Designed miniproteins, single chains. Designs and how they scored, part 99

Each design is a single chain, and the fold is of that chain. pLDDT is the mean over its residues in the fold that is shown.

## One batch from the design tools (miniprotein)

Design m3441
Fold by ESMFold2-Fast:
Structure m3441 (fold): chain A 70 residues (1-70)
Amino acid sequence: SDAEIEAVLARLEEAVRAEDRAAAREVIGQIKANPELLRYVAENPERLAAILAGASPEFRGFVERELFSA
């Protein structure tokens, strides 16, 4: 549901703000386990960009690698 997508993205944003790799991995794992969530993130790159906008380059790269890795 839209509410579930928004809740997961809010958790990712919190992890990114804290630069908490463990929390980010947990949320990314949830996204990757749900094909609808993964498709939403892939189809809405502006939303991921907005979430990552305040992160360090190192943490941004970490999230992008974890999210789109095999």
Scores: mean pLDDT 83

Design m3442
Fold by ESMFold2-Fast:
Structure m3442 (fold): chain A 65 residues (1-65)
Amino acid sequence: LSAQAQQSAQALLDAFDGNKAAVQAAIDMLKADVVVAEKEGAPAEKIQRSKENIVALELLLDQLP
């Protein structure tokens, strides 16, 4: 995992005050964005970055109570 993706996840933790449901909703939205981006023919680099952000958020979710 990139340090940037991990830092992004940490910022979300702060913004959501550890709200597990809010983090899960963010993950779901980001996954939907990836599907749309693939349908629109977005650059592979953009899709890959979004996938990295999803992994970072999933790790954050694993760290929440």
Scores: mean pLDDT 74

Design m3443
Fold by ESMFold2-Fast:
Structure m3443 (fold): chain A 90 residues (1-90)
Amino acid sequence: MSKFEQALKLLVQEAPEVNGEVNPEGQPELTAIVPEPVGVATIAAQKPKSAEEFLELVEQMVENLKKASSDEEIIAAVEAAKAKVEKLLS
């Protein structure tokens, strides 16, 4: 037996939607076959952490702008956000 095949079967069994049906008398050999590896790749296509961090910085800047009463405070908020974004992109 290949270690890879056994790992895939465990993954399929743990999947909440894939392990939905069992036929004791039927021919469920098709359910034992790897459905499609592309599906795993598409699930892994999640947003990167840096993008979420960037959105947090933008929201913080907007909140600071709402509280700012002077141009100096506005500039400070924008500069702080810019510095953090630059750090993420470097």
Scores: mean pLDDT 58

Design m3444
Fold by ESMFold2-Fast:
Structure m3444 (fold): chain A 80 residues (1-80)
Amino acid sequence: MSKEYLKRLIELANQIKDEFSKGVALISIAVSLTVGKNTGKYLEELYIAALNISKIAKKEGQEEVAKKAEELAKEIKKEI
């Protein structure tokens, strides 16, 4: 389950067209993985990463990517 969420987060981050914003989204995933492993709150941190990707995509005008990231966040939240 968590491996599928990580894959979907990376796929969504890579759909961000602005290279700098894509980098910020990928860094958000990396930070969430590090914090999740250190605290044991892995799903909670993936949820935060999904919300961050949604926010970044929305700022870039990529409403479809933002919506997919928000729906992924809702799916992850159900597992917490």
Scores: mean pLDDT 84

Design m3445
Fold by ESMFold2-Fast:
Structure m3445 (fold): chain A 72 residues (1-72)
Amino acid sequence: EEERKELAEIIDELVETFKRVKTLSPQEAIEVLNEFIEKLKERKKKASPKLQVFLDNLILAVESVIEKVKRQ
């Protein structure tokens, strides 16, 4: 199913992004996380309603991580 396949791709990208972020400086980590948010926003434009809700929640979670990194 298309949604299931796209969800798996998003999860794989999330895992790779956070693995990469752990090896970077805080400034580079913020840049990578912001790039990931932009990719999620682009995916949302073509996504089903259920996937849009998931993507909105994921974007919010990533934005929260960026704010924590900025505060530290």
Scores: mean pLDDT 83

Design m3446
Fold by ESMFold2-Fast:
Structure m3446 (fold): chain A 89 residues (1-89)
Amino acid sequence: DENLREALRYAEKALEAARKGDVDKAIEYLDQAVRLARGTEVELDLGVLLGMALISKAVGKIANDPEFGAEGVIKAAEQAIEILREALE
């Protein structure tokens, strides 16, 4: 499944960006992974993880805790990678 392999590459890019503190870029890459997973068995799970990443960023901003926001996005990207790797097995 080429779309899921490409989605995995984007999820890996999201994790790298999030670990560097680029939360906005990480969310952009997670959004691309969700778009590529559209119509597949992992679409809903990846969509939920994107939602959790967006909520974590928003909560981090409201609480003046950008580290909390970044950590939530890292966890979402790690889970997206795990889900995509399992779907490709």
Scores: mean pLDDT 87

Design m3447
Fold by ESMFold2-Fast:
Structure m3447 (fold): chain A 96 residues (1-96)
Amino acid sequence: SELEEYFNKFIEAVKNKDIETYNRYLEKLLEQAKYLFPEVPDELREKTLKYAAWLVVFKGLSPENALLTLRVHFGTGTLEEDAEYGAKKLDEHLNS
């Protein structure tokens, strides 16, 4: 799917610290998430996408399993603290 393709490119950009490609695919993923989950705030969508990328890059999850985590987080809100922590760590990685 386009979501899986965009997410794989996003992960590649994170690993390579390719900020231009990272921003491009983050925008594409945010548009997909906005379409699928229109009631979810933009800030939460962005944090959850960054959290999913952190799970792949730093915790060794498959991209497929990380995308499943997006769906769970959007449905429950239970992972807000984890999403915030992972997003922060991803931003630290990109700026290091």
Scores: mean pLDDT 77

Design m3448
Fold by ESMFold2-Fast:
Structure m3448 (fold): chain A 70 residues (1-70)
Amino acid sequence: SPLQQQLIQKQLQLGMYQIVRGSIQFVIDRMNANPNADPALVAQLQADAAAVDRQIEALQRDIAALQAQV
């Protein structure tokens, strides 16, 4: 059904964004362990992480709404 197709696509997107979010956090953690790390680059990565978190939250809401329509 069209609803099942949308659900599968959003679940796939959620998984991809969760991997990206984990990768950004790994880089942030490594940079925070380095005393020579550029604080401006760390701040940019934190902003990127927050943007990905907003996408994850939106996808989770969309998935919940689609599941409620079954």
Scores: mean pLDDT 89

Design m3449
Fold by ESMFold2-Fast:
Structure m3449 (fold): chain A 71 residues (1-71)
Amino acid sequence: MVTLSQEEVDALIAELEEWLRNNPLSDEEIAQFEAAKPAIEAAIAANPDDLRSVALRRVMAIIEEQIAAQR
């Protein structure tokens, strides 16, 4: 069974992907993301099986793919 929380997470990820396609990351935003990455990874490690942590991993992967595509 699909829960409302899973649907909301999938919708937010789809919106993020669309936003990134239309709004490429600046060098400053990339640097801020790289600086924040250890804190985000620590938050994921604290609750690895949480739906929010799964969503954060997917968001990080999308941002890293976008950074790689721009370089």
Scores: mean pLDDT 73

Design m3450
Fold by ESMFold2-Fast:
Structure m3450 (fold): chain A 99 residues (1-99)
Amino acid sequence: SADEELRRAVEAAKEAIRRGDHAGAVEHLRRAARLVPQASDESLREALEAAFLALESDDREVIEAALELAKAVLRHSEDKSIILEAIGAILAAIGRLLD
């Protein structure tokens, strides 16, 4: 299912971030963003957790991939709490990219 594929991409992204594998993190975050339109709200919360972890990175491309993931969640979620968390991630990403 799309939810299973998104969860696999999210877990792969988190693992890459934890290892400092910037290229892998970007690849998996971008894959997660593409799967967002087909995902449930529960899976979107997991995707936002990966985005927030990615925002702790010093790598510009990882932060940009996290921004794209958060933007995808914002566009496709109908849940108010998820929308507010996605807005928070977008603002945090912009702040990081302006540094």
Scores: mean pLDDT 89

Design m3451
Fold by ESMFold2-Fast:
Order: C-alpha cells, then sequence, then structure tokens
Structure m3451 (fold): chain A 93 residues (1-93)
C-alpha cells in the first residue's frame, strides 16, 4: 500500500541518517539505504519536492564518499613519501 511504502521510505531515511552520524566509514551503507528510501518514495508517489530532497541527500552522501576516498589517498601518499624520505636520510648518513 502507499502508506506502507511511505513508512518504509521514512524508516530507511532515519537508518541512513543514524549510520552517517556513526562515522564516515558507514556512508556507503547510508547511501544504499538512501537509494532504497528514494525508490519507495517514488513508488508511493510522494510530491516532487520531497523526491528532490531525497535525491539531494543521496547526492550529498555520494559526494562525501568521494571526498573521503580522495583524502584517504592523499594520507596514504603522504605516509609513503615520509617513509621514502626517512630511507633517503639514512642513505645520506
Amino acid sequence: SKEELIKKAKELEKEADELAKEGIENLPKALEKRKEALKYAKEAGLPEEEIRRLELRAEETEALIEIKRGVDKVIERQKEREEERKKLLEELE
């Protein structure tokens, strides 16, 4: 029923928000729940404004996941550079 789809969408959005609050590492799981919530919202025929809000939330979550991936890569490269620097300093001693 429409009411069941609306309830499911609301529950999934709440679960996604709670996962996001627990940590950045949970963002991929939060995104999956946001996508599922959006699917149920569309099937329930929620107003276009509400659907756009849910789409924006999913897009924001995706952007945060990409930012984290970028930051993680920078941190890893910095660690590699620091280790290489230490080796070079040992060779010059």
Scores: mean pLDDT 85

Design m3452
Fold by ESMFold2-Fast:
Structure m3452 (fold): chain A 94 residues (1-94)
Amino acid sequence: MSTSVTVKGGESASATFNAKKGDTVTLSAENKGDGTVLVTLRDENGKLLGALVVKPGSSASKTFTVTTPDGTYTLTSIDMGTGSGDATVKAEVK
């Protein structure tokens, strides 16, 4: 399963997805904007499980193992740019 969000410079976007304990979640982000993008992954209780910091014009990925029980996870992306260019953020669950 995969979930994605597109965020514009100066904006934030969020998406939710379900994962099971023992799944792997790969966060990937491609930042075509002029500002730094911060991506956070939180569980259903709001606990931070992981983050990515993606510089302007760059891409990054990071894999996390789900250690909490089955539940709803929230992907939030904040783009600190000026409104030019978009960033695409994906969460892939395996």
Scores: mean pLDDT 79

Design m3453
Fold by ESMFold2-Fast:
Formats: C-alpha cells, structure tokens, sequence
Structure m3453 (fold): chain A 76 residues (1-76)
C-alpha cells in the first residue's frame, strides 16, 4: 500500500515545515511567523485525521496547500 506510505511521508514533510516556521518565529519574533506556524498545526491535525480515515487524496491536497503557503511565506 504505497499510497499510505506516501501520505505518511507527506505528513512528515508538514512536520518539517512546522519546525522551520517555529525556528523562524524564534529568530524574528514576527507575529506573521507565529500565525504561519499555527496554520501548519491546523493542517497537520487535518492531515492526521485524513490519514486515519484512509483519505490519502486529502492528505496530498493538504500538503500541496502547505507547500504553497510555505513558499509564499518564505518569499515575503
């Protein structure tokens, strides 16, 4: 079941993005960095719920959303 493994990898990538956002907040003190980390926490929770439900397409959608938000945040 490669789909489940891919979803688990996507969840791990979300956790890495959250760690980066938290590190950025610790460095900058910027409320925008804190807000971004909080949004990633919500996305991780939703991804965990989707993974538990076997909805791998939803996990993939969430990671795509997180990547777009992450790229936008880094560009700002």
Amino acid sequence: EEERFEAEVDLALLEIMRAVAKLSYERTGDPADKAFAEELDKLIQRAEEALKAGNYEEVRRIIDEAVALFKAHLAA
Scores: mean pLDDT 81

Design m3454
Fold by ESMFold2-Fast:
Structure m3454 (fold): chain A 72 residues (1-72)
Amino acid sequence: SPLAQQKAALQQEIAELQQRLLDAMKQGKVTWKQGFLATSLLVSAQMLIDTDGDLDEAQKLIDEAKEILDKS
């Protein structure tokens, strides 16, 4: 279904950003505060996917986490 495809795409973005965060932490490129904020946003996005919540809101949270990592 289109909804299942959208959920899969968001889940892939979360996985890619989690990997970026781990790599950035390993390289010392993010502060503890930046890492905590990015993690919290990705966890909140995952909860929206898991609870059949607002997927547009999940995308916004993912985009905010990406912006934190892009500015690091």
Scores: mean pLDDT 88

Design m3455
Fold by ESMFold2-Fast:
Parts: structure tokens; C-alpha cells; sequence
Structure m3455 (fold): chain A 98 residues (1-98)
């Protein structure tokens, strides 16, 4: 009786931790995207004034691609953590239903 209840509570605690990790990864992805957008915008503004427009535009494209790649990895991590949290909550419900 008490053993199954304690195990359900532990799984619920693990679910909360994974939910928090998912939120942190989503926040980090947003920060990287914002920082990348600022950098790209700055490079594009410099390109308009520069004799080396093509080089600066290519540099902006590279930073944009790199930023989206990094954010994508973090978002994938957040999704994986959310799935694990959901599985743990499902297991906890089964244990409580007995």
C-alpha cells in the first residue's frame, strides 16, 4: 500500500524535474534566437554601408544558420524532457489506480 504510493510520488517528482528542464531549454533556445537575430541585423546594416557587402551578407547567413541549429538542438532536448515527464506521470497514475 504505502510502497506503491511512495513510488508514484517519486515518479511525479521526476516528472516535475523534467518539466523544469524542458522549460529551461526552451528559454535558452529563445535567448540564442534573439541574440542571433540582433547579430544578423547588425551585419546586414553594416553590409549596406560597406564595399564588401557580399562577404558580410554571407557572414550573416552563416550566423543565422548556426543560431537556428543551436536553438533546434535545445528545442529537441526540451521535447525529449517533456515526453519523459509525461511517461513518468502516466506510470504514477497506473500505480495510484493499483
Amino acid sequence: MEKLRREAERLEELARRFEEEARENEEAAREIEEEGRERVEELLKKAEESEDKEKLRKEAERYEAQTYSAASILRAGAEASRMLAERHREKARELREK
Scores: mean pLDDT 84

Design m3456
Fold by ESMFold2-Fast:
Structure m3456 (fold): chain A 83 residues (1-83)
Amino acid sequence: SLEEKQKRALELASEAIQILRDEGDLELAEQVTQLVQEAFRYLQQGDYDLAIQYLRKAHQLLRDAGRDEAAKLLEEAIKELES
């Protein structure tokens, strides 16, 4: 269901943020957290296109920072919402 997909996406995004915190990249973790929070706010409003855009922005920040494991989890979160 859509609710199960949204829950799974949030779990994956939260795991990505926790990895950044565990690695000590607190500034990047805060930036990604803000983008993820905006994405899920748009999901609650039914704006899937904006939600995906914010998650993709977070994914790009992680790719640019070389945080491959966290980036993979955000990519999986995006795929859950697009399925």
Scores: mean pLDDT 88

Design m3457
Fold by ESMFold2-Fast:
Structure m3457 (fold): chain A 84 residues (1-84)
Amino acid sequence: GAKLSEETAAELTAALREAAAVAPPLVKEALLKAAEAVPTDLIMAEASVTMALMAAVVLEDRETAERVARVGQRLAEAEKALGL
């Protein structure tokens, strides 16, 4: 399957880990799973970001939801550039 460039994967992985560092435990676990998946499994990365966003919404944590949505948008833009 198509994969991100090493540079783009590193940037997205760093952004996901930074978002995870300030997130509640349920959201943090999903974001760390997404970060691990970004270099090798974009489907798992996207699913994990979606899970993190849903968790933030259920927790009514708007600030965390906005951070997760922002990194999710960056991932989606990178995937679109690959024709995914």
Scores: mean pLDDT 84

Design m3458
Fold by ESMFold2-Fast:
Structure m3458 (fold): chain A 76 residues (1-76)
Amino acid sequence: NLDTVQQLLKQSELNAKNAERSTPRQSRSMYKGVESGLELGKYYGSFLSEDDRKKYESKLEEVYQRAKDIAEKKEK
């Protein structure tokens, strides 16, 4: 439902923000959390209107890419 997807997005945003201030190992763990949030968000998003699904999937994909970039940068 919409509430679940919004909570997943909020959790993913927090994970990405925390990854910026974390060790490489912790950032990788947070990136995995965002990845799981994206997968769950796509699943729960399938129960939303098409407009809401596209909107929240886009936002979750953006947060996923940001968390991935942070984790990869810290491992270099």
Scores: mean pLDDT 81

Design m3459
Fold by ESMFold2-Fast:
Structure m3459 (fold): chain A 92 residues (1-92)
Amino acid sequence: SVEKAKELYRKAQTSTDPEELEKILEEVEKMLDSKDPEVQLYAARALVAIAENSTDPELLERVKRIAEKALKSKNGGVQYEARRALEAIEKK
């Protein structure tokens, strides 16, 4: 649901706990495969927030793999956010 995707995005912006971010990332990965483009977009925004917020190298490697897959999305907003996530990781 869009409301759940927005909630995950808010949690991704505020969390610094690697275990919580890992759980958020699992939900983000599922939501990127949603048929609802608004759910996909909030999931992609959450991916960017995790990329910016985390310093955990294992979590960032997973974010990178998900973002690389998201670059192939038919949703231009998802493609844009996926590039931002990769750029955030490269700046670390």
Scores: mean pLDDT 85

Design m3460
Fold by ESMFold2-Fast:
Parts: sequence; structure tokens; C-alpha cells
Structure m3460 (fold): chain A 72 residues (1-72)
Amino acid sequence: SFEEELLELTGRAQEVLKKYFETGDREAAIAELEEIRKEVLELYKKTKDPKAQEQARKLAEAIDEAIAYLKS
């Protein structure tokens, strides 16, 4: 389901950041977050539910902010 896919992507993004704070591997974290971000965009494109679109948009924005932080 959309909810299961969104939850999985959210968990994967959280695990990437946890791993980054343990290892300091900025390059790996950015690459993994960019791949998750692509999957979030595809999930956003597949749904017609405005609430689901809003949830996917918020996750994409959070990932974009994390990537910006890692690139700063």
C-alpha cells in the first residue's frame, strides 16, 4: 500500500541519517538520500489522494533539507 511504501522510505531515510551520525560518511549519506528521494517522487506521482501527496511532499522536503545540511 501507499502507507506501507511511505513508512518504508521514511525508515530508510532515518537509518541513513543514523548511520551518518555513527560513521561521518557524508558522501554515502548524500547518495543514499538522493536515491530515497527519487523513490519518494515516484510514489508521489502514483497517488491521486491529496493527503497521500502531502505526506510524500513532506518527506521529500525533509530529505532535501537533510541533503542541504550534509552539503553545507
Scores: mean pLDDT 88

Design m3461
Fold by ESMFold2-Fast:
Structure m3461 (fold): chain A 70 residues (1-70)
Amino acid sequence: SETVRRVILAELKKLDKDGDGTVSRKTVIELLKKQGLSEEEANKLIDEVSKKKTLSLEEAADILLKALEK
């Protein structure tokens, strides 16, 4: 849902204190763990989108949305 994706992006922007449009992989892992994923499952899901140490807000939003669909 576009609406759900916009809400996720708005929350990620609040976590992006530096305003650089990125969040750490660690932050995304912690958010996925709060959704009920293990650290291993979170890393695998992130790797499907990006192998970088940091992710764009768009990449992070896509990952979190995928977790909500499963």
Scores: mean pLDDT 78

Design m3462
Fold by ESMFold2-Fast:
Structure m3462 (fold): chain A 77 residues (1-77)
Amino acid sequence: SKEILELSEKAREKALKLGYSELEATIIGEGAILKAQGASLEEVREVIRELALERGYSEEEAEELAELGVKLIEELL
């Protein structure tokens, strides 16, 4: 729906404004889509972490991105 895409876009824009890469912003945006579809913040954190790891980020970097993503998404709810 339009509302799902709007949450994703706002999360991406906020991440980019904070100096994160387009790839990192895209991963956070994917998490926002899941949240808008009814996923818990805990499930969103796990998915962002997994997506970051699949894209070659370290475990530590993936955990930091997941924490940021959950925080940004929660602030937009």
Scores: mean pLDDT 86

Design m3463
Fold by ESMFold2-Fast:
Structure m3463 (fold): chain A 63 residues (1-63)
Amino acid sequence: MEKLAEKYVEAIEKGDIESAIDYLNKLIKLAQEEGIPMSTVNEKLIEAKEKLEKKKKEEEEKK
């Protein structure tokens, strides 16, 4: 779970949207196979996305 979430964030930061989508799909599949609650998956994804969005917003304000 954690590794795939990190890979997803890395792919987004690189602008590699295709890899990001692939990692997101693998995260969902892993959650289903391991019996991980979707709430936990969503929480990790929202957390990673919010962190990335805040970083992006700061960069845009500094320009």
Scores: mean pLDDT 72

Design m3464
Fold by ESMFold2-Fast:
Structure m3464 (fold): chain A 100 residues (1-100)
Amino acid sequence: SPEREALRKEFLEMIDEIEKKVLDLAKTLGLSQEAIDRIKEIFEKARKEAEKVLSDPSLTPEEAYEKVLEILNKALDEINKIIREETGIDFKMKIEVKPL
């Protein structure tokens, strides 16, 4: 449906925007190139998992939304650990699940 295609585009754009902000933060904090590369790999994996969820016709838009946010929060948890390892700072980054 056109609505499902629009949601897919919105979620992929949201992931791209979050990645940009996280990479800007990592650069500001002076993270190593190895850490930056790991962060990029985590986002690439999250994007692939989100794409699979968003292309699953058996899921409702609400179910797809919840699963994509779970994927992103798992990715952010992994990234928080990388930032903590290099900086000692725990940013506790997360995305809140809001009702559609």
Scores: mean pLDDT 83

Design m3465
Fold by ESMFold2-Fast:
Structure m3465 (fold): chain A 69 residues (1-69)
Amino acid sequence: SDETIERMIRAAAELGLEKATQRRIGERAGVSRATVSRHVRKLGREEFEKRVLEEEIERGIKLIEEGVA
């Protein structure tokens, strides 16, 4: 479901894309590694990585806005 994809994107963003293995994404999102693999394959790896980067950027901007003193 779309909700599962969004949970995986958030989990990957929290891990950072370089450290976001399918196993770690699954553990954080509460789904199996096989479920992660299937959803990433259906969405497309490039589109998944793009959405993770967009989430990371949004989180980084919020952190800078709240944390730069």
Scores: mean pLDDT 78

Design m3466
Fold by ESMFold2-Fast:
Structure m3466 (fold): chain A 72 residues (1-72)
Amino acid sequence: MSLEEIREELEKATGIDTSKFSLEELLEILEKILAHVEETLAKETDPVARRVGEREIEELRRMIEEIKRLLE
């Protein structure tokens, strides 16, 4: 996954303009979003919402790993 694809996915999910963010700032934002989604999912009892949250976590983890690769 490219940096451009990560920015596009984040913009689609959050509506935030990511064009001005550094790789380090994007990583911080994604890690904060991941932590929030994980906390929300831990408290969620609706099976449909849990399934959506699990997919969001998987996608966020993929994006975080790609940014970490780009920073190394």
Scores: mean pLDDT 76

Design m3467
Fold by ESMFold2-Fast:
Structure m3467 (fold): chain A 66 residues (1-66)
Amino acid sequence: SMADDEAMVALVMAFFRRYGLHHVRSLEEALALARKLARALFPDLDMEGPAFARLEEEVRRLYEES
């Protein structure tokens, strides 16, 4: 559901901001790390589904605004 998608994005982004952001050298690396974190935390998540598309958009936004 949209609410579950939002919760997943919020959790992964919170973890990414605290842990991953300082280790990324490019947007491509940031997206790869986000995918890895999403899969580790939500192994049944469809990586081609709308939940993951939303996560990618949030990661791009954070990286570009940083």
Scores: mean pLDDT 74

Design m3468
Fold by ESMFold2-Fast:
Structure m3468 (fold): chain A 93 residues (1-93)
Amino acid sequence: DEARRLAQQLAEAIAAGDAEAAKKYGEKLLELASKYKEQGNLEKAYETVKLMGEAIDSQRDAIQANPELQKVALELQGKVAKEFGEVLEEVEK
């Protein structure tokens, strides 16, 4: 629920070319996913990072056209891989 709202806000920020807002909503999604992981709720952590990835993928053309959005997307993707790589592997089995 909260993750879906944040993912929508992320997608809207990317579509608007607002790199600062995109980073803000992406960081909030990562914080929410981290909270679920700390609580042992790996399914919710996975769903949260998946929703973030889907929001980024939905705005691929806007990201390719904007170097600041490209940097934000790469930073968010890097944090997912670093902090949630094990979660992604576990729930995708």
Scores: mean pLDDT 82

Design m3469
Fold by ESMFold2-Fast:
Structure m3469 (fold): chain A 98 residues (1-98)
Amino acid sequence: MKVYEIEITVTLEGATPEQKQKLADSILELAKIMGLDVEVEIGEDLKVTVRSETKEDAFKGAELAAIMFLSNPYTKKVEFSDEEFEKAWKERLAAKAA
């Protein structure tokens, strides 16, 4: 079966390894609550991969992860592997703000 996959690359500035782990743990906890398949790779940057059998659930998971990263003080930049997701996410944020 085709699985939808969105990779989020998060550039962090001034975060310690412990703070990076706390961010990873928060994302994984949210994923469990939502029933999403999520992987987090901790390196110089954080890589978060959200997978789902439905495009809508993959997009919702990626959106929530992005919001969590943008709300913390260490996040310098967030990039998405999927241009369609990035466009849809920006449109959803604009619609909610209006």
Scores: mean pLDDT 75

Design m3470
Fold by ESMFold2-Fast:
Structure m3470 (fold): chain A 68 residues (1-68)
Amino acid sequence: MEVTREEVERFSRDSLITFLMTEMGVSYEKAQKIVDFLRSHEKVSTDELMEKFGLSREQAEKLIEFLK
């Protein structure tokens, strides 16, 4: 499952950070890194989020579903 930069850009940086922290239990520092990664890449997959940030499959899928 993948998300595009265009889909990510529909959301403010602050709203994405809040979602990651409140719904997924991610730290503020890690949430910032995830958002910066999503905003700097044309497409991001579930597998890339798991590998790069140590997210569970469930967390990565929830994030991508939220962004679609």
Scores: mean pLDDT 85

Design m3471
Fold by ESMFold2-Fast:
Structure m3471 (fold): chain A 73 residues (1-73)
Amino acid sequence: PREALEAVLEAIREFTRTVKEHADDEEVIKEAAGRAQRVAGENYERLSEEGLEELQKAEDEAIATARAAIAAA
């Protein structure tokens, strides 16, 4: 369970990093989002209820960060 959560959180961190580095490139952002969604989907069934709540918070924070970065670009 911890490995699955760590993998998803790392994918979210990588997505956020990509958005910060390529905020002006909509296609790169879309591809990064797709990759993070695939990792989440592959690990979703392995997460505990607490892990799912932590994932939801991380996703909400990443989306807010992405929106801010895109708006600032």
Scores: mean pLDDT 77

Design m3472
Fold by ESMFold2-Fast:
Structure m3472 (fold): chain A 76 residues (1-76)
Amino acid sequence: MVYKGTVTVDGETYYFEVEIKEDGTAVASLYDGFELVGTGVAEPKPGESDEEVMERAINKALEDAGKDPKKAKITY
């Protein structure tokens, strides 16, 4: 399943796509317009929700893009 949304960090808004694979792994792609600026992958932990895995993948994509995930606001 693929989820799409926006993330706002430090007044800047990015588009993301995050895919949950069959094994529960989340793969996030972060875009500035049509430009891929960051990617992140998170493997599921026992008892973790899909939302928690997706958030970890999005946070890794933000870090890959040089952004601070602690300042980010995610909207699905």
Scores: mean pLDDT 80

Design m3473
Fold by ESMFold2-Fast:
Structure m3473 (fold): chain A 62 residues (1-62)
Amino acid sequence: MPSVEEIVEMSVRAARDSGLSPEQAARVAYNFTLTMLLFGGYSREEAERLAREVARRVREAL
């Protein structure tokens, strides 16, 4: 499982390369992180918390 920092860095780079808005990039990063954590056995509560943090950091970096 990639780290939160790795997901943020990859998402920011992909968004810049694709011309995604900060809000679009944050949404994609949120959904990706949430899905990965839920399939990884994290609780819904913890997965949503971490996915929101990733989305926030992606939005702030763009």
Scores: mean pLDDT 79

Design m3474
Fold by ESMFold2-Fast:
Formats: structure tokens, C-alpha cells, sequence
Structure m3474 (fold): chain A 65 residues (1-65)
């Protein structure tokens, strides 16, 4: 079993200080998503899963901008 990987997507999205609603779906492979004033934290079981989840969150955030 793989160790969970944590990725902070908010670091790539400067200025994200507001509570953000993140859509879970097809692009989130076995991943957890956390929301905070500083942005979004993604937990996944592998680097590949973390990268997929990161892309999905970035795509979602582009739509709510």
C-alpha cells in the first residue's frame, strides 16, 4: 500500500485566500481534498495520483474565477 502524498495546489494559485469549493469527480483518483484560507491541500496515494488531482483542482478553480 502506498503512502499518502500531500500537495498544496493553492501555492500555484496566488491570491487564493477565500474558502473554495472543490469539485470531486472523475479526475480525482483516490484522493482527499482540504480547503483553507491559504488554498487547497490534496492528499493522494502516489505522485501520479497527486498530479491528476492537482490538475483537476486547477481546472475547477479556473471556472470559479
Amino acid sequence: HMKPTVVLVGADLKGLKQPTVIQEGDEFPAVGVGLSADGVTITADSPEAAEQAKKAVEEYLKKIK
Scores: mean pLDDT 50

Design m3475
Fold by ESMFold2-Fast:
Structure m3475 (fold): chain A 99 residues (1-99)
Amino acid sequence: MAELRARREALEPQLAALAEELEAEAKALGLETYRQQAEFFLDYLRPFDEEAVERLRELIEKIEELSKQNTPEAREEGLRLKEELERLLLELLERLLAA
């Protein structure tokens, strides 16, 4: 369970400037919710890998829909999908940094 956090931390020095710039720009545009910021970042990444971005967007929508159901089953599935979302995002960012 610490694997995704360790991977994110390993990328942090390489992503620091880019992440800071994107977060500052999103905040300047009034994008203060995690969803709005995520949508902004996905649009930024779309020209690099459109198919991966669409998959990330679909995962976000499904997580939101599960959150509305407010059942134990939906919460469990939502947590699993959040892990999948983070893994896919980390792989996309790793590819972006390697390019």
Scores: mean pLDDT 68

Design m3476
Fold by ESMFold2-Fast:
Structure m3476 (fold): chain A 68 residues (1-68)
Amino acid sequence: MLSPVEQAKAEAEELKRKYLAGELSEEELENGLVRLYLQLADETNGDQAAIDEFAAYLEELVKEAKAA
């Protein structure tokens, strides 16, 4: 069973994959990532450690996606 943060990371990687394949616009990617962030905050009842881990992960993911 994946933790909430690991599940959110897996869904973020799928959004990145679709963006790199041309299936999502930059706006759709950014909106999807924001939704995952808000969902994680709700699921963890504001667990700051999990939220901070995911936020750092998203910064690197967006950087890599836009650099490709």
Scores: mean pLDDT 82

